# Designed miniproteins, single chains, continued (2): the designs that were tried, part 79

Each design is a single chain, and the fold is of that chain. pLDDT is the mean over its residues in the fold that is shown.

## One batch from the design tools (miniprotein)

Design m6894
Fold by ESMFold2-Fast:
Structure m6894 (fold): chain A 60 residues (1-60)
Amino acid sequence: MKEMLRRFDLNGDGYVTKEEIRKVLEDEGHNPTDKDVDFILSMLDKDGDGKLTDEELRVT
């Protein structure tokens, strides 16, 4: 299951943004900083184009 993508891509547009990551973490009871959000995004987006798609993650 792609828990990370479903959790952060609530818009269903195939992209994960910093705002979406921040919102999800805050809803989960975390207090993320801009650096935390950037770090999570960088782990998910290996191409470094600032967005994440299903093609990048692939289904396990």
Scores: mean pLDDT 59

Design m6895
Fold by ESMFold2-Fast:
Structure m6895 (fold): chain A 71 residues (1-71)
Amino acid sequence: MLEGESHEHAEGEEPVVRFRDTDTGEEAEVVALDEVGRSPDGTVQVRRFEGRSPARPGATVVGASLIRVAP
């Protein structure tokens, strides 16, 4: 798994992962994130992420604590 080509359409044209904010409970579609670690409770700690929120169309969503929604 050193190198290879797999970043194409991500079977949907968008490798968007849905996360739920642990503070607000709001769902956000994240396009890119920098994962720092994972807690034993299943909470994913991220250093930075970029995405969009349906509550604020046209705005970039940035945060530091999210719960990954099961795939």
Scores: mean pLDDT 51

Design m6896
Fold by ESMFold2-Fast:
Structure m6896 (fold): chain A 83 residues (1-83)
Amino acid sequence: DLDELVEKYTEEIVKEVTELAKVKSREEVLKFIEEKAKEFGDKVKEYLLKKGVSEEQAEKIAREISGSVKARAEIAMEKTFEE
């Protein structure tokens, strides 16, 4: 289930980002978020292609999901820096 995959990965990246934000600079944490969101976008695209979704639709969905994961991770980062 794609929704379960997205939620689980989002939870994992948020947890990692929260821990990293305690010891790393904002710039380093943002770079980590960008890299992890891109990696997950690639995995989502592969998952959709295996299910018979077209390349064009798989790319669009992967970009939307990647952007959502990045946004949630950035919110977690900001909250951690406020503490």
Scores: mean pLDDT 84

Design m6897
Fold by ESMFold2-Fast:
Structure m6897 (fold): chain A 62 residues (1-62)
Amino acid sequence: SKTDDIIDQAKKAGLTDEAKEIEDLIDEASRAAQAGDLDTARRLLEQTQKKVDEVQKKIDEQ
């Protein structure tokens, strides 16, 4: 997926903390969705997308 590609690129760029934040947000969103908390899952996916966009900018600036 596009998100997996960004995580891999972040790790290669030395942005390991940012990569972990994205992974943690995806895990939380997945757990919320499995629990039926769709509002929390949607919010976490929006946060994930914003973090992905921020990390992509950092990679592009290197």
Scores: mean pLDDT 82

Design m6898
Fold by ESMFold2-Fast:
Structure m6898 (fold): chain A 73 residues (1-73)
Amino acid sequence: SAEEVEKELKEKEEEVEKEMKERLEPLLEKLRNAKTREEILRAISEILRVVGEEQQRLLELRQEARKKLEELA
């Protein structure tokens, strides 16, 4: 059912948000403790990579859910 697809999407999105927070916390600490331009740029690069990966996962989950909902209509 459409309700089950929406519920599954919400649960998976919450898992992605939790994982992103856990992955970002040590990188944010690296950024806060960075003393050189090189350390700052490296920490920012790692943060952007993690954010990009997690945003891509959210996009794919939403696209899959949309496809399932369209097949139910």
Scores: mean pLDDT 86

Design m6899
Fold by ESMFold2-Fast:
Structure m6899 (fold): chain A 72 residues (1-72)
Amino acid sequence: MDEELKKRLQELLDRFNKLLKEATTVEQLQEAARIAEEIARLARELGYDDLAAYFERLAEELKAKVQELEAK
């Protein structure tokens, strides 16, 4: 039900914020991008369209940064 999805969304937001503050490696940025995509998906399911759009954009920006860093 919606309460379980809301709890999952909050747990992912907390994990994302912690990871982003500690991210010093490409692997950590890849994980952050993956979590951002999951947040966006759950936010869409809950009708939080603005939050979903924000994290969709953030996930794309993180993926682009990962590709840039891996390319040197």
Scores: mean pLDDT 81

Design m6900
Fold by ESMFold2-Fast:
Structure m6900 (fold): chain A 73 residues (1-73)
Amino acid sequence: MDSAEQLQLGAGLTPEQARGLAAYAATGDLTLIPGVGEAKAEAIRALAAERGMNELGLVAQLLANGTFDKEVP
C-alpha cells in the first residue's frame, strides 16, 4: 500500500489529510496539509523546534492524538 493509504487506515486520518501530509513530506510545504495556512505552518515550525522534533513527526503525532487543533494555535 502507499503511505497515504496506510496513514488513512492506521491513524484514522481522512483521505485529504493523508494526501496533504504525504505532499508535505515530499515538498516541505506545511500549507499543503488541509486546514494549515501560513500562520499555522509557522506555529508548527516553532513548536517542533521547541520540542526537538522534526515538523513531520510533530504533525503526525498531533493528528494521531486528535490534539492538532488544540495544541497548534
Scores: mean pLDDT 69

Design m6901
Fold by ESMFold2-Fast:
Structure m6901 (fold): chain A 71 residues (1-71)
Amino acid sequence: MKEEYDKRIIEAAKAGNVDEAVKLARQALEEGIVPSPETVKALSYALIKQGKLDEARELVEAARKAGVKIS
């Protein structure tokens, strides 16, 4: 469910497992589950901290295209 994906993505991002967090976010979107704006922001922040700026941008753009409201 959406809540499980949000929780798992945030936990992976906070643990520094950003590749796993991105994989979980992609799996959620493939299942038609849209992560929360807070989850996308947390993962984007973790990616930026690891110097993965392009991956962070691609994640935010994919989330916005899926309907996530990110400022």
Scores: mean pLDDT 79

Design m6902
Fold by ESMFold2-Fast:
Structure m6902 (fold): chain A 70 residues (1-70)
Amino acid sequence: MKKYLLTFKRPLSEEELEALKSVVDGLGGSIEKTENPNEYIITVPSDEAVELLKEFAEKRGIDFEIKELP
């Protein structure tokens, strides 16, 4: 499994966060909150999950950055 830091330009709404959690859970991953309300750590089993997360964000008009964590 790999960890990624997701950085959003604004805090996610409850509905947006639930949608993101649903996508991550569907990929067999997990999501963790950070001290920054704009940042989340995701753990996913494959690099393919990153592309699916990008599609999710584009479909919903959500701008974010993604960075692989060591």
Scores: mean pLDDT 79

Design m6903
Fold by ESMFold2-Fast:
Formats: C-alpha cells, sequence, structure tokens
Structure m6903 (fold): chain A 64 residues (1-64)
C-alpha cells in the first residue's frame, strides 16, 4: 500500500484545525481546514475533502 504524501499532509492539517477549534481559535481552525481541503483536492481524496469542508463550515458558523 502506497501512502500519498498529500493525503498525509491533509490529515495533519485537518487534525490541527480540529485542535484549534477545540481551543476556541476558530480563525486558525478555518486556515487549517482550508489547507486540508487544498491538499485533499491535490491528492484526489474526495472523502477527506468533504470531511474538511464540513469542519470548515462549522468553524465559520462559530464566527457569526
Amino acid sequence: MTINPLTLEAEIELALGRMAFSLGDYELAIEKFEEAIRLAEEAGDEKLKEEAEEELEKAKEKLK
């Protein structure tokens, strides 16, 4: 099994975004989720992209 480096980076950014979200840093969470979406698109990982997009919307809702 070959691990795509972009998928791994997207997973890391998604995890960092979730950590920022739990700390109440919604601005940082948004930045990390946007990077995770970009990396998931480059990797062709549609599920990871959708997961990151859902998390991004949740973070944006917190800033309203």
Scores: mean pLDDT 83

Design m6904
Fold by ESMFold2-Fast:
Structure m6904 (fold): chain A 66 residues (1-66)
Amino acid sequence: SAEARRAEAVAAAFRETRAAFPDVPSDLIAQALIPAVEGKPLRPVPGVPQEVAEAAHAAFEAALAA
C-alpha cells in the first residue's frame, strides 16, 4: 500500500539522517520527518536545523523513489 511504502521510506530516511548527523538528537530528526509521515508537502520544520530537515527530506524522497 502507499501507506506501507511511505512508512518504509520514513524509516530509511530516519536511519540515513541519524548516520549523517550522529550528534543531533533523534527526536529532532523524527520532527523533521513529521510532514513525510503525514503525507504533507515537505517544508522547513520549526525547531529543526535547516540542514538536518533538508537532509531528512532528501533521504525520504530518494527512499520513496527507489
Scores: mean pLDDT 84

Design m6905
Fold by ESMFold2-Fast:
Structure m6905 (fold): chain A 64 residues (1-64)
Amino acid sequence: MSAEEALKKAEEYLEKARTAKTSEEANQYVKLAGEYAVKAYEEAKKQGDEELAKRALEVANKAG
């Protein structure tokens, strides 16, 4: 999975968490958003994409 794909999934799950109707669903999506954000950050750093890494870290902070 590319850093961009992982970041897109992280942002998608974060949005699902924000629109979730139950705490259980919101918590599940927040955990998934955090996992994909960390993956995006690691892949972005491997690619040398500092801007993508910063964006991934911001999503991780919102999820954690």
Scores: mean pLDDT 82

Design m6906
Fold by ESMFold2-Fast:
Structure m6906 (fold): chain A 72 residues (1-72)
Amino acid sequence: SAEVERLIEEAERLLAEAGEAARAGDYATAARLLREAAELVAEALRLQGKEEEAEAVLEHAARLAAHLEALA
């Protein structure tokens, strides 16, 4: 659906920004943007009835964000 496509496009933009923040050594900003992107991906998955996959994405992103924060 167009809504799912828009959510994924927004998440891709946030992930690109997270990558740039990490490249600049701003791991705190990278972690925040990663969490925001994961929320959008989770919403897109829920719209497709993939609740378990949405929870897994949020859990995985939380662990990765915590690792990034540890580097700051």
Scores: mean pLDDT 90

Design m6908
Fold by ESMFold2-Fast:
Structure m6908 (fold): chain A 55 residues (1-55)
Amino acid sequence: LSEEEKKRGLEGVRKAQEEYGVSEEDVKAAEEAILAGDGKAAMEHVVRGILRAGG
């Protein structure tokens, strides 16, 4: 992931936390994945977090 993609990803994770109530654990995992350049892993953590918050 580029620096700009990482910045956008972090903003997206924060929005998911605010809008869907994603847990701090899932947010942290997604942020760590973004910083490591693993966009796919970051998406998986966000989606899983949204499902946990909504279920």
Scores: mean pLDDT 80

Design m6909
Fold by ESMFold2-Fast:
Structure m6909 (fold): chain A 56 residues (1-56)
Amino acid sequence: GESVEYTVQPGDTLSKIAAEFGLDPRKGVEAIVLANPQLSSPDLIEPGQVLKIPLE
């Protein structure tokens, strides 16, 4: 499926990022974690990280 790269902003969470791209906040977070194996936890993201956001 299509994906986009997103740079994490201060105060962002994976749920918020998923919702901003029209994904379900729960299922979208799981998909983002699977697309970004460098993430040890969905709660451990830092400003300036580049994440791959799978759209479908």
Scores: mean pLDDT 76

Design m6910
Fold by ESMFold2-Fast:
Structure m6910 (fold): chain A 60 residues (1-60)
Amino acid sequence: MAEAEALFEKAKELAKAGKGEEATRLGLEAIRLYVEAGDYETAEKVAKELREVMAENGLT
């Protein structure tokens, strides 16, 4: 899932830059790609990591 992984890495960079709306958009796209591939375990992990990164950067 190279595309989903790249989107998630970009979402984390955007969250660290304070761009919460863009980070959420790309992060949700990555989660959607994992779900569409049937990889629900990775989708859940990515969703948890996204919430943590955004919280650490004051975006939620």
Scores: mean pLDDT 80

Design m6911
Fold by ESMFold2-Fast:
Structure m6911 (fold): chain A 79 residues (1-79)
Amino acid sequence: DLREEAERLVEEALRAEREGRYVEAARLYAEAAVLYAKAGDIQKALGLLFRALALAVESEDEEAVEYVLEAIKEVDKIS
């Protein structure tokens, strides 16, 4: 179930964010966003992508930013 997997990833992302693991949180939010988009929940996917991008940019991790941008591209293809 794509929605159940996406919800688990969001829960993991929230834990990572609370623990200050912002790069990991950004990647997990981006992964969850792709799964929500595949499940047809584009509004949730977009919200998670914005959160992921903000965390990746604030962490100054270029690989994390590139990862989120690829997730944005994937969601755009689904939409």
Scores: mean pLDDT 88

Design m6912
Fold by ESMFold2-Fast:
Structure m6912 (fold): chain A 95 residues (1-95)
Amino acid sequence: AALEMAEKALKDAEEAVERARELLKEAKEKGDKPAAELAEEALKLAEEAVKKAKEAIELAKKGDEEGAKKLALEAGILVGLAHIQLGVAKTILEK
């Protein structure tokens, strides 16, 4: 169902925000500027995903299943991109 997809997208996006915040904090504490930049970029992507997922939930509640699915998919893509950035940042921090 469109609502279930949107709710899952929100959960995935919120988890990406938390991961990005934790890694950004670690990168700043270690003084690793490249890792901090990647984590900050990932945070922006994850925050945009949260915004799209919340909009998807509202569209699903209004019966716009196609609009909700499209925004949930877009949120999922942004979460995927955020995790790629965070993976690179983690690799830099691990040497």
Scores: mean pLDDT 89

Design m6913
Fold by ESMFold2-Fast:
Structure m6913 (fold): chain A 88 residues (1-88)
Amino acid sequence: MEEEFERLREEARKLVDELITAVKNGDYEKAKELIDKLSEIVKRLAELGADPVTVAVLGIEVSALYYALEKKDYDTALEHAERIRELL
């Protein structure tokens, strides 16, 4: 399902851009909501046959991002969000 795959990738990129904005604004509750949505899209991309290595790295980066937000380490959270954007 090539069209669905590309739509999910585009949706994920938009979520990451919103996430970067939320992190920069210190809106960590909004950032957490966006991470939950991003995690769901990553799962769907995996189901549609996305490269398993890329999916595994995305999962690690999303987990690290969530951990940084829990610690209110916004600089580290921003670095992980940028890496996620590069992988999409």
Scores: mean pLDDT 81

Design m6914
Fold by ESMFold2-Fast:
Parts: structure tokens; C-alpha cells; sequence
Structure m6914 (fold): chain A 73 residues (1-73)
């Protein structure tokens, strides 16, 4: 693997950890909007690191928001 592939994988793992925390806080607060704002911020932050990291972070963010929406429905 390349140095870039290793960096992207590490950043995506970090994004997942941040999104898991955002989900926990959103569920505790009962706030779908909080989850959406947090997920958008994470996606933007990781897109600044690398486009591929941003794309994968966005996919994780979309899943996180969908899970929060389902649990708070």
C-alpha cells in the first residue's frame, strides 16, 4: 500500500470515531438537527485532508444521520 492509502484509511477510521460520538450525543439530546450539523462539519473537515477521505467520511456521515433519524422517529 502507498503512504496515501494508509493516511486515507487512518483518517476514515478517525472520522468513524468522531461520527460515533456525534450519534451518541445526538441520541442523548434527542436532536436529529444536531446530528446533521455534526455530520456535515466532519465531512467538510475530512474533505480538506483528502478528497477520498472526504467522500468516505460523507458516506459514514450519511449512515450516522440515518441511524439517528430512525432511532428518534
Amino acid sequence: GSHMDALIDAEVAHAKGVLDRIKQVALEKGSVEGARRGAEAVTAQFAEIHPDAGKRARELAEKTVAEVEKELA
Scores: mean pLDDT 85

Design m6915
Fold by ESMFold2-Fast:
Structure m6915 (fold): chain A 67 residues (1-67)
Amino acid sequence: SLVEEAEEALKAGDFKKAAEILEEALRQGKYEEAEKIFELMLEALSDNPVAAAYARKEYEELKKEYA
């Protein structure tokens, strides 16, 4: 699943790959998986509010593209 792929990327510290998997979930219309991936990304960034804010803005922009 895309969620499992994103979890593996986040465990490896590869936030760029996790973001690419998030975009793929949105592109495929898998909105529930996309939301779960985004929640995992925010959890991984819980100690970095600046990076978390950036991730929120990027997710909002991606949702506009695939809505």
Scores: mean pLDDT 82

Design m6916
Fold by ESMFold2-Fast:
Parts: structure tokens; sequence; C-alpha cells
Structure m6916 (fold): chain A 66 residues (1-66)
């Protein structure tokens, strides 16, 4: 689904922004969630992939708002 790939892309962008701001712990958590989302997507579990990508976005947005 295109939506899953778009969410993963947004999460990757937030991860890079978190790294740039020195939010290393948050960036590492986002990267882990992205990896899990990609694995779920490869296995055809799109609902889990979307959930994991959304969680990665949430972590990134919280880290950048501080």
Amino acid sequence: MKEVLELIGKASELRDQAKAKGKTEAANEIDRLISEAVEAYKKGDFDRAMELARRAIEVGEQALKE
C-alpha cells in the first residue's frame, strides 16, 4: 500500500531531524520502529506496518517539539 511507504518515509525524515538535533535516543527508537515496519510490510502485514510507522512518527514528533 502506498500509504505505508509514505508513513515510513515520514518516519525516516523525522529520524534524520532527531539525529541532527542530538536526540540520539529518540532517533535510535525511530530507526528500530522503521526496521520493524519494513519487515512487516515485506511479509504482507500492512496493518502492523502502518501501526509501527505511526508509532515511529509519534516518537519523532514528540522529540522535535521539546
Scores: mean pLDDT 84

Design m6917
Fold by ESMFold2-Fast:
Structure m6917 (fold): chain A 70 residues (1-70)
Amino acid sequence: LTPEQQAEVDEAIDLIAATIAVNGVRKQAKEEGVELSDEEALRRAIEDAKQQGKTSLAKAVERVLERLRA
């Protein structure tokens, strides 16, 4: 893969990982009676990943949040 193609693949993997994590967070929030914005869901997913020691997942979700805020 070229560096450009590798970056696109890495971005896709980050987005997939973040989507799965956010879906889990949204299900938990719904049980608590709370509706989360996309940014709030991403922030909670980062916190949960860090608490579980899933450092790679936390970084992937952080990259997605940074892109959303740009």
Scores: mean pLDDT 80

Design m6918
Fold by ESMFold2-Fast:
Structure m6918 (fold): chain A 71 residues (1-71)
Amino acid sequence: MIKEVYELAEKIKNAKTEKELKELVEKAEETLKKAFEEAKASGDEEKLKEVKEALEYALKAAEEAAKKLGL
């Protein structure tokens, strides 16, 4: 699941339209939300840290893509 977030972040960086960016961000958000809930339910602090790092990476990717698209 975390690997899928990083794959989505790479797609976000290469988004060429605002619509594509929004759709990819929404998918990444859903994937992260599920990963966060699973990590929280397991009580695994290391897993929670991995989810947080993946979230930060995806947010930076979205910010860079938005700037490239003039948003």
Scores: mean pLDDT 81

Design m6919
Fold by ESMFold2-Fast:
Structure m6919 (fold): chain A 86 residues (1-86)
Amino acid sequence: MKVVITFNNVTDAQAQRLIDEANALRKRGYDVSVSRSGDTITITIGNLSVSQEIGYILRAIGLSLDGHEVKIERKGDTTTITITYK
């Protein structure tokens, strides 16, 4: 399975932490890519199990409960999560 996570309205500190987390996952052998465009970070994670995908969905739901705007879409084997920080 594949998860694409887009973070909008990030601060520079939040962007750096997200990039560092993505790079740490890549060093551990995960199929991870990260890109930045202004205040937007996009992280793509491939070859995930169903349980790993569910883990990312639950994290996104947690951010929604904290008052951030969260959209989750699933199409085939790809889950797209869009998070906009308040």
Scores: mean pLDDT 83

Design m6920
Fold by ESMFold2-Fast:
Structure m6920 (fold): chain A 56 residues (1-56)
Amino acid sequence: SLEELIEKYYKRLKAQQEAALASPDPVVRKVAEAYKATEEELKERARALAEQALAE
């Protein structure tokens, strides 16, 4: 379902952002902090990805 895909992508995006913020590479951390997304922004991205996946 759409809701299941949104949750799946949200968890993935959140994990990727957390990993980038915790990276041992200072350049990766600097970029991640500069482009740090809010929970709502991550949910919006997850919804867009889920809708795009269902359109295939």
Scores: mean pLDDT 83

Design m6921
Fold by ESMFold2-Fast:
Formats: structure tokens, C-alpha cells, sequence
Structure m6921 (fold): chain A 82 residues (1-82)
């Protein structure tokens, strides 16, 4: 299970290098060779996946910007349910 989490984080980094902020969960799943459902079985949301990827590339400024954008989307969703 942990090896697949790492593979998904690496797939995110690869797709992000090719497409930037337009990366989708489907692109990540296809690059890793799994289904979208498999991705969501290991990560409940895109922010958790990005957090795993950040652990692999501590000094990546572009990945930090993607994480910030996803965190803002998560906060907006929480406020809407308040």
C-alpha cells in the first residue's frame, strides 16, 4: 500500500511537470497505471496527494503553489457547509 502511495505522488510530480496546475486525478491515475477509484482509496482528496508529493520535493516552489491553491479550495468548501 505504501509503495502505491509513493507511486501516485511521483505520478503527480510527473504530470505536474507536463501540465502545471491543470493536472487531474485521472491524469495521475493513468500515469501510475491504476484506476481513479484506486487513487481515492489511498487519498481522500487532492490535497493529501499533493502533501505526499511535497515530501518528495521539499524545495519545489511550483508544487508549493499548487498545494496552496488546493488548500484554498478545501477551505472554501468547508465554509459553504458551515
Amino acid sequence: KEELKRRLAEALLEVYAEKGSEVTTRDIAERAGVSVGTVYSYFKNKLELVDAAVELVVDDEELAELRKKLEEEREAREKAEE
Scores: mean pLDDT 69

Design m6922
Fold by ESMFold2-Fast:
Structure m6922 (fold): chain A 60 residues (1-60)
Amino acid sequence: KEVELRLEFVKILEDTLRGKLSPEEARKRIEEIMEELNLSEKEREAALRVLDIAIEEAEK
């Protein structure tokens, strides 16, 4: 379901930020969710940008 997939996306971002999920695994899971949600190119780009920020913050 769309709502469940969007909530999973938020959870992945939170787990990535907290260092509970590797950057590689987080990116893979988010790409799978974006594909299932059939997001636009702009939405996919924005989502990946948010993930990159979470990864960078987790590495500090």
Scores: mean pLDDT 78

Design m6923
Fold by ESMFold2-Fast:
Structure m6923 (fold): chain A 58 residues (1-58)
Amino acid sequence: MSPEQRERARRLILEEGEDADLAEIARRAGVSPSNVSKIRRELEEEGSAAFHAEEARR
């Protein structure tokens, strides 16, 4: 996978939040759903407040 695809998937996860389907994000970023899942876990491990305290806009 290219770093650009990974960064795109990462942005899409942040923009759409947990409401977004992993398969849809994978399709838009051009990666597999498995990679989207891994990227999301990495974002959670980085200590994003949006994922740990409260989601952005619900």
Scores: mean pLDDT 68

Design m6924
Fold by ESMFold2-Fast:
Structure m6924 (fold): chain A 55 residues (1-55)
Amino acid sequence: MALDQLGLTQQQLAEAAGVSQSTVSLILAGKIQPAPETERRVQEALLEALRAQSS
């Protein structure tokens, strides 16, 4: 999982996206399709983590 490389936990991603940790786990496992707004927030949180890693 890319989260491990970014130093980002599923809980931190869940908080940034405004969903539960369980929901994040299911999305990352491809078990559920998130709402478009939730998907966007998850993507932005991942991009911010990647940017922070580069600092």
Scores: mean pLDDT 72

Design m6925
Fold by ESMFold2-Fast:
Structure m6925 (fold): chain A 68 residues (1-68)
Amino acid sequence: SSMDEIEKELRELFKEAYEALRAGDLERARETLEKVRELLEKNPEAPQSFHEAAEILEAVLDHHLAAA
């Protein structure tokens, strides 16, 4: 289904964002989160866990920006 493909893309984007975060590449992590946000806006029916994961990642990135 199209939703299965969207969920797969979301998981791959989250993986990329966290790999960037672990590498200290905050710019890449932020750009990848933007792609997650755009995909979720186009697919609001995606599981709530993905919406919550995006909010958590945004909070983590905001904390790193404020600490710098």
Scores: mean pLDDT 84

Design m6926
Fold by ESMFold2-Fast:
Structure m6926 (fold): chain A 81 residues (1-81)
Amino acid sequence: MSVSSERLGDTTLRVTIEVDGARATTLLTAADAAQTAEMEAALRAAAEAAAAGPAPGTVLPGPVADDPANASTLGGIEVPE
């Protein structure tokens, strides 16, 4: 999983999230440039926290596959805290 942000203006951020080939892009609007910078910093910190997982975060197994070891799992997505 990767999360990136790009400033389009003083109060606008474009956020792109990519997970195993799926991509989503959204726009966030803040009241001023300082708030936009705080939002960017918070998104970066959240992205780093999500990426800094235990050993299972090194290689994602993906969603439920044909492998019998994953047959009893509702999903292969990790939710970091």
Scores: mean pLDDT 63

Design m6927
Fold by ESMFold2-Fast:
Structure m6927 (fold): chain A 57 residues (1-57)
Amino acid sequence: MREEAIEKAIRGAEAMARAGMPAEKAVQLAVKELESAGVTLSEEELERLRRAAEKAA
């Protein structure tokens, strides 16, 4: 469940970045959605999310 939620958030951030949203904003939205679902990212998981969004932009 946790890893599945994180993967979906990463895919969502990548889709937002590809659509022209700045990577930083895409990451912020993904983090807020995960926190609303009760998922707090570790530093390593947050870095993975940031790299995915930046790579997609």
Scores: mean pLDDT 80

Design m6928
Fold by ESMFold2-Fast:
Structure m6928 (fold): chain A 55 residues (1-55)
Amino acid sequence: SMDRASQLLIQAANALSEGDTERAAQLAAQAGDLLGKQVTVSIEDGVVRVTVAPR
């Protein structure tokens, strides 16, 4: 569901802020699986960016 995917993305962003890139990638992948999309989470100039693309 969208709510579950959104929660996973929030958790991924928090993991990135804590420097846990492995956990962030895993959480983003889980959100992507729920959405049927390719989801990438990154930090650019102190800002968390979420990209959603077809796969």
Scores: mean pLDDT 78

Design m6929
Fold by ESMFold2-Fast:
Structure m6929 (fold): chain A 55 residues (1-55)
Amino acid sequence: SPLELYLTDPELRARLVALTNEMIERMKGKSEEERAEIRAETQERAAALVAEAAA
């Protein structure tokens, strides 16, 4: 489970937190459309990190 990995894998958790902070900084001063693109990119990257940790 992605949530189980998040709670039990401190490296994955740290990487996801860093990715979220990067997203927040990137979204500052951006349009709603640009923010949507940044969110979608961040979700794809987060999914890849979870899949890598699950392997």
Scores: mean pLDDT 79

Design m6930
Fold by ESMFold2-Fast:
Structure m6930 (fold): chain A 108 residues (1-108)
Amino acid sequence: REVLSRSIAALILLSAGDFAEAEKLLQEGLERDPNSAETWTAMGRLYLALGDPEKALEYAQKALELDPNNYLAWYVLARAYEALGDYEKSEEYRKKALELDPSLEIKL
């Protein structure tokens, strides 16, 4: 599906600091396919980069409702809780992400 490609492109734009283009691309993706866990996860990463961990939690939670095996969504959830100062939940959700994809353990 095209949605995964759009999410990857949005993450590249986020890395470049082009937040407005990333947000437009992700909004277009959600309009075309609101059931894309990948697009919701990318929205969560966008809002972490923008310094809005509460919105990042909402978007990561949407992604997990669609695909509970999406390790990146668990990782976004962990990072958002860390930003909110909830280190216990951050650690729980980080472990969940690692259970689903052990390659994330390259540097703990």
Scores: mean pLDDT 78

Design m6931
Fold by ESMFold2-Fast:
Structure m6931 (fold): chain A 81 residues (1-81)
Amino acid sequence: MREELIERVKKLLDEAYALMRESEAQGRLDLAIEAGVVAIHAATLLKILEDNPDYPLEEAERDIEFVEKQLAEVRKRLAAA
């Protein structure tokens, strides 16, 4: 359902902002910047899903998985530091 995908993207956006703040707190400005880029991608996808009712759900799921993968990579690099 489209509303479920929108909520999933909102959660990713919140997680990206949290990761950005955590990275800054650890002095990892490089990872804070990367988390910020992930947040921009999530915000863009959210706007597409909210403003474009004809956007295919299968494409939205792929886009969400891509953002999730980007967030996971930043999180992994922060944990390795």
Scores: mean pLDDT 84

Design m6932
Fold by ESMFold2-Fast:
Structure m6932 (fold): chain A 68 residues (1-68)
Amino acid sequence: SEEEIKKVQEEIRKTREELHAAIDEYNAAVAAGADQATLDALVSRINELVAKYKELVDKLEKLRAEQA
């Protein structure tokens, strides 16, 4: 439905904002000379957000196909 499409679009927007914030945090940590454990944790978070983003985009494409 149109409502489900709008909901998924909002989740994509929020996930993209979180992903950009996580990347900024990673870049700041690298610049500050953070330890490997800190960098690894930030990379794991980025990977989780990328996976979530891909799932939401796939879901959006399926919903759009169902409306056609």
Scores: mean pLDDT 88

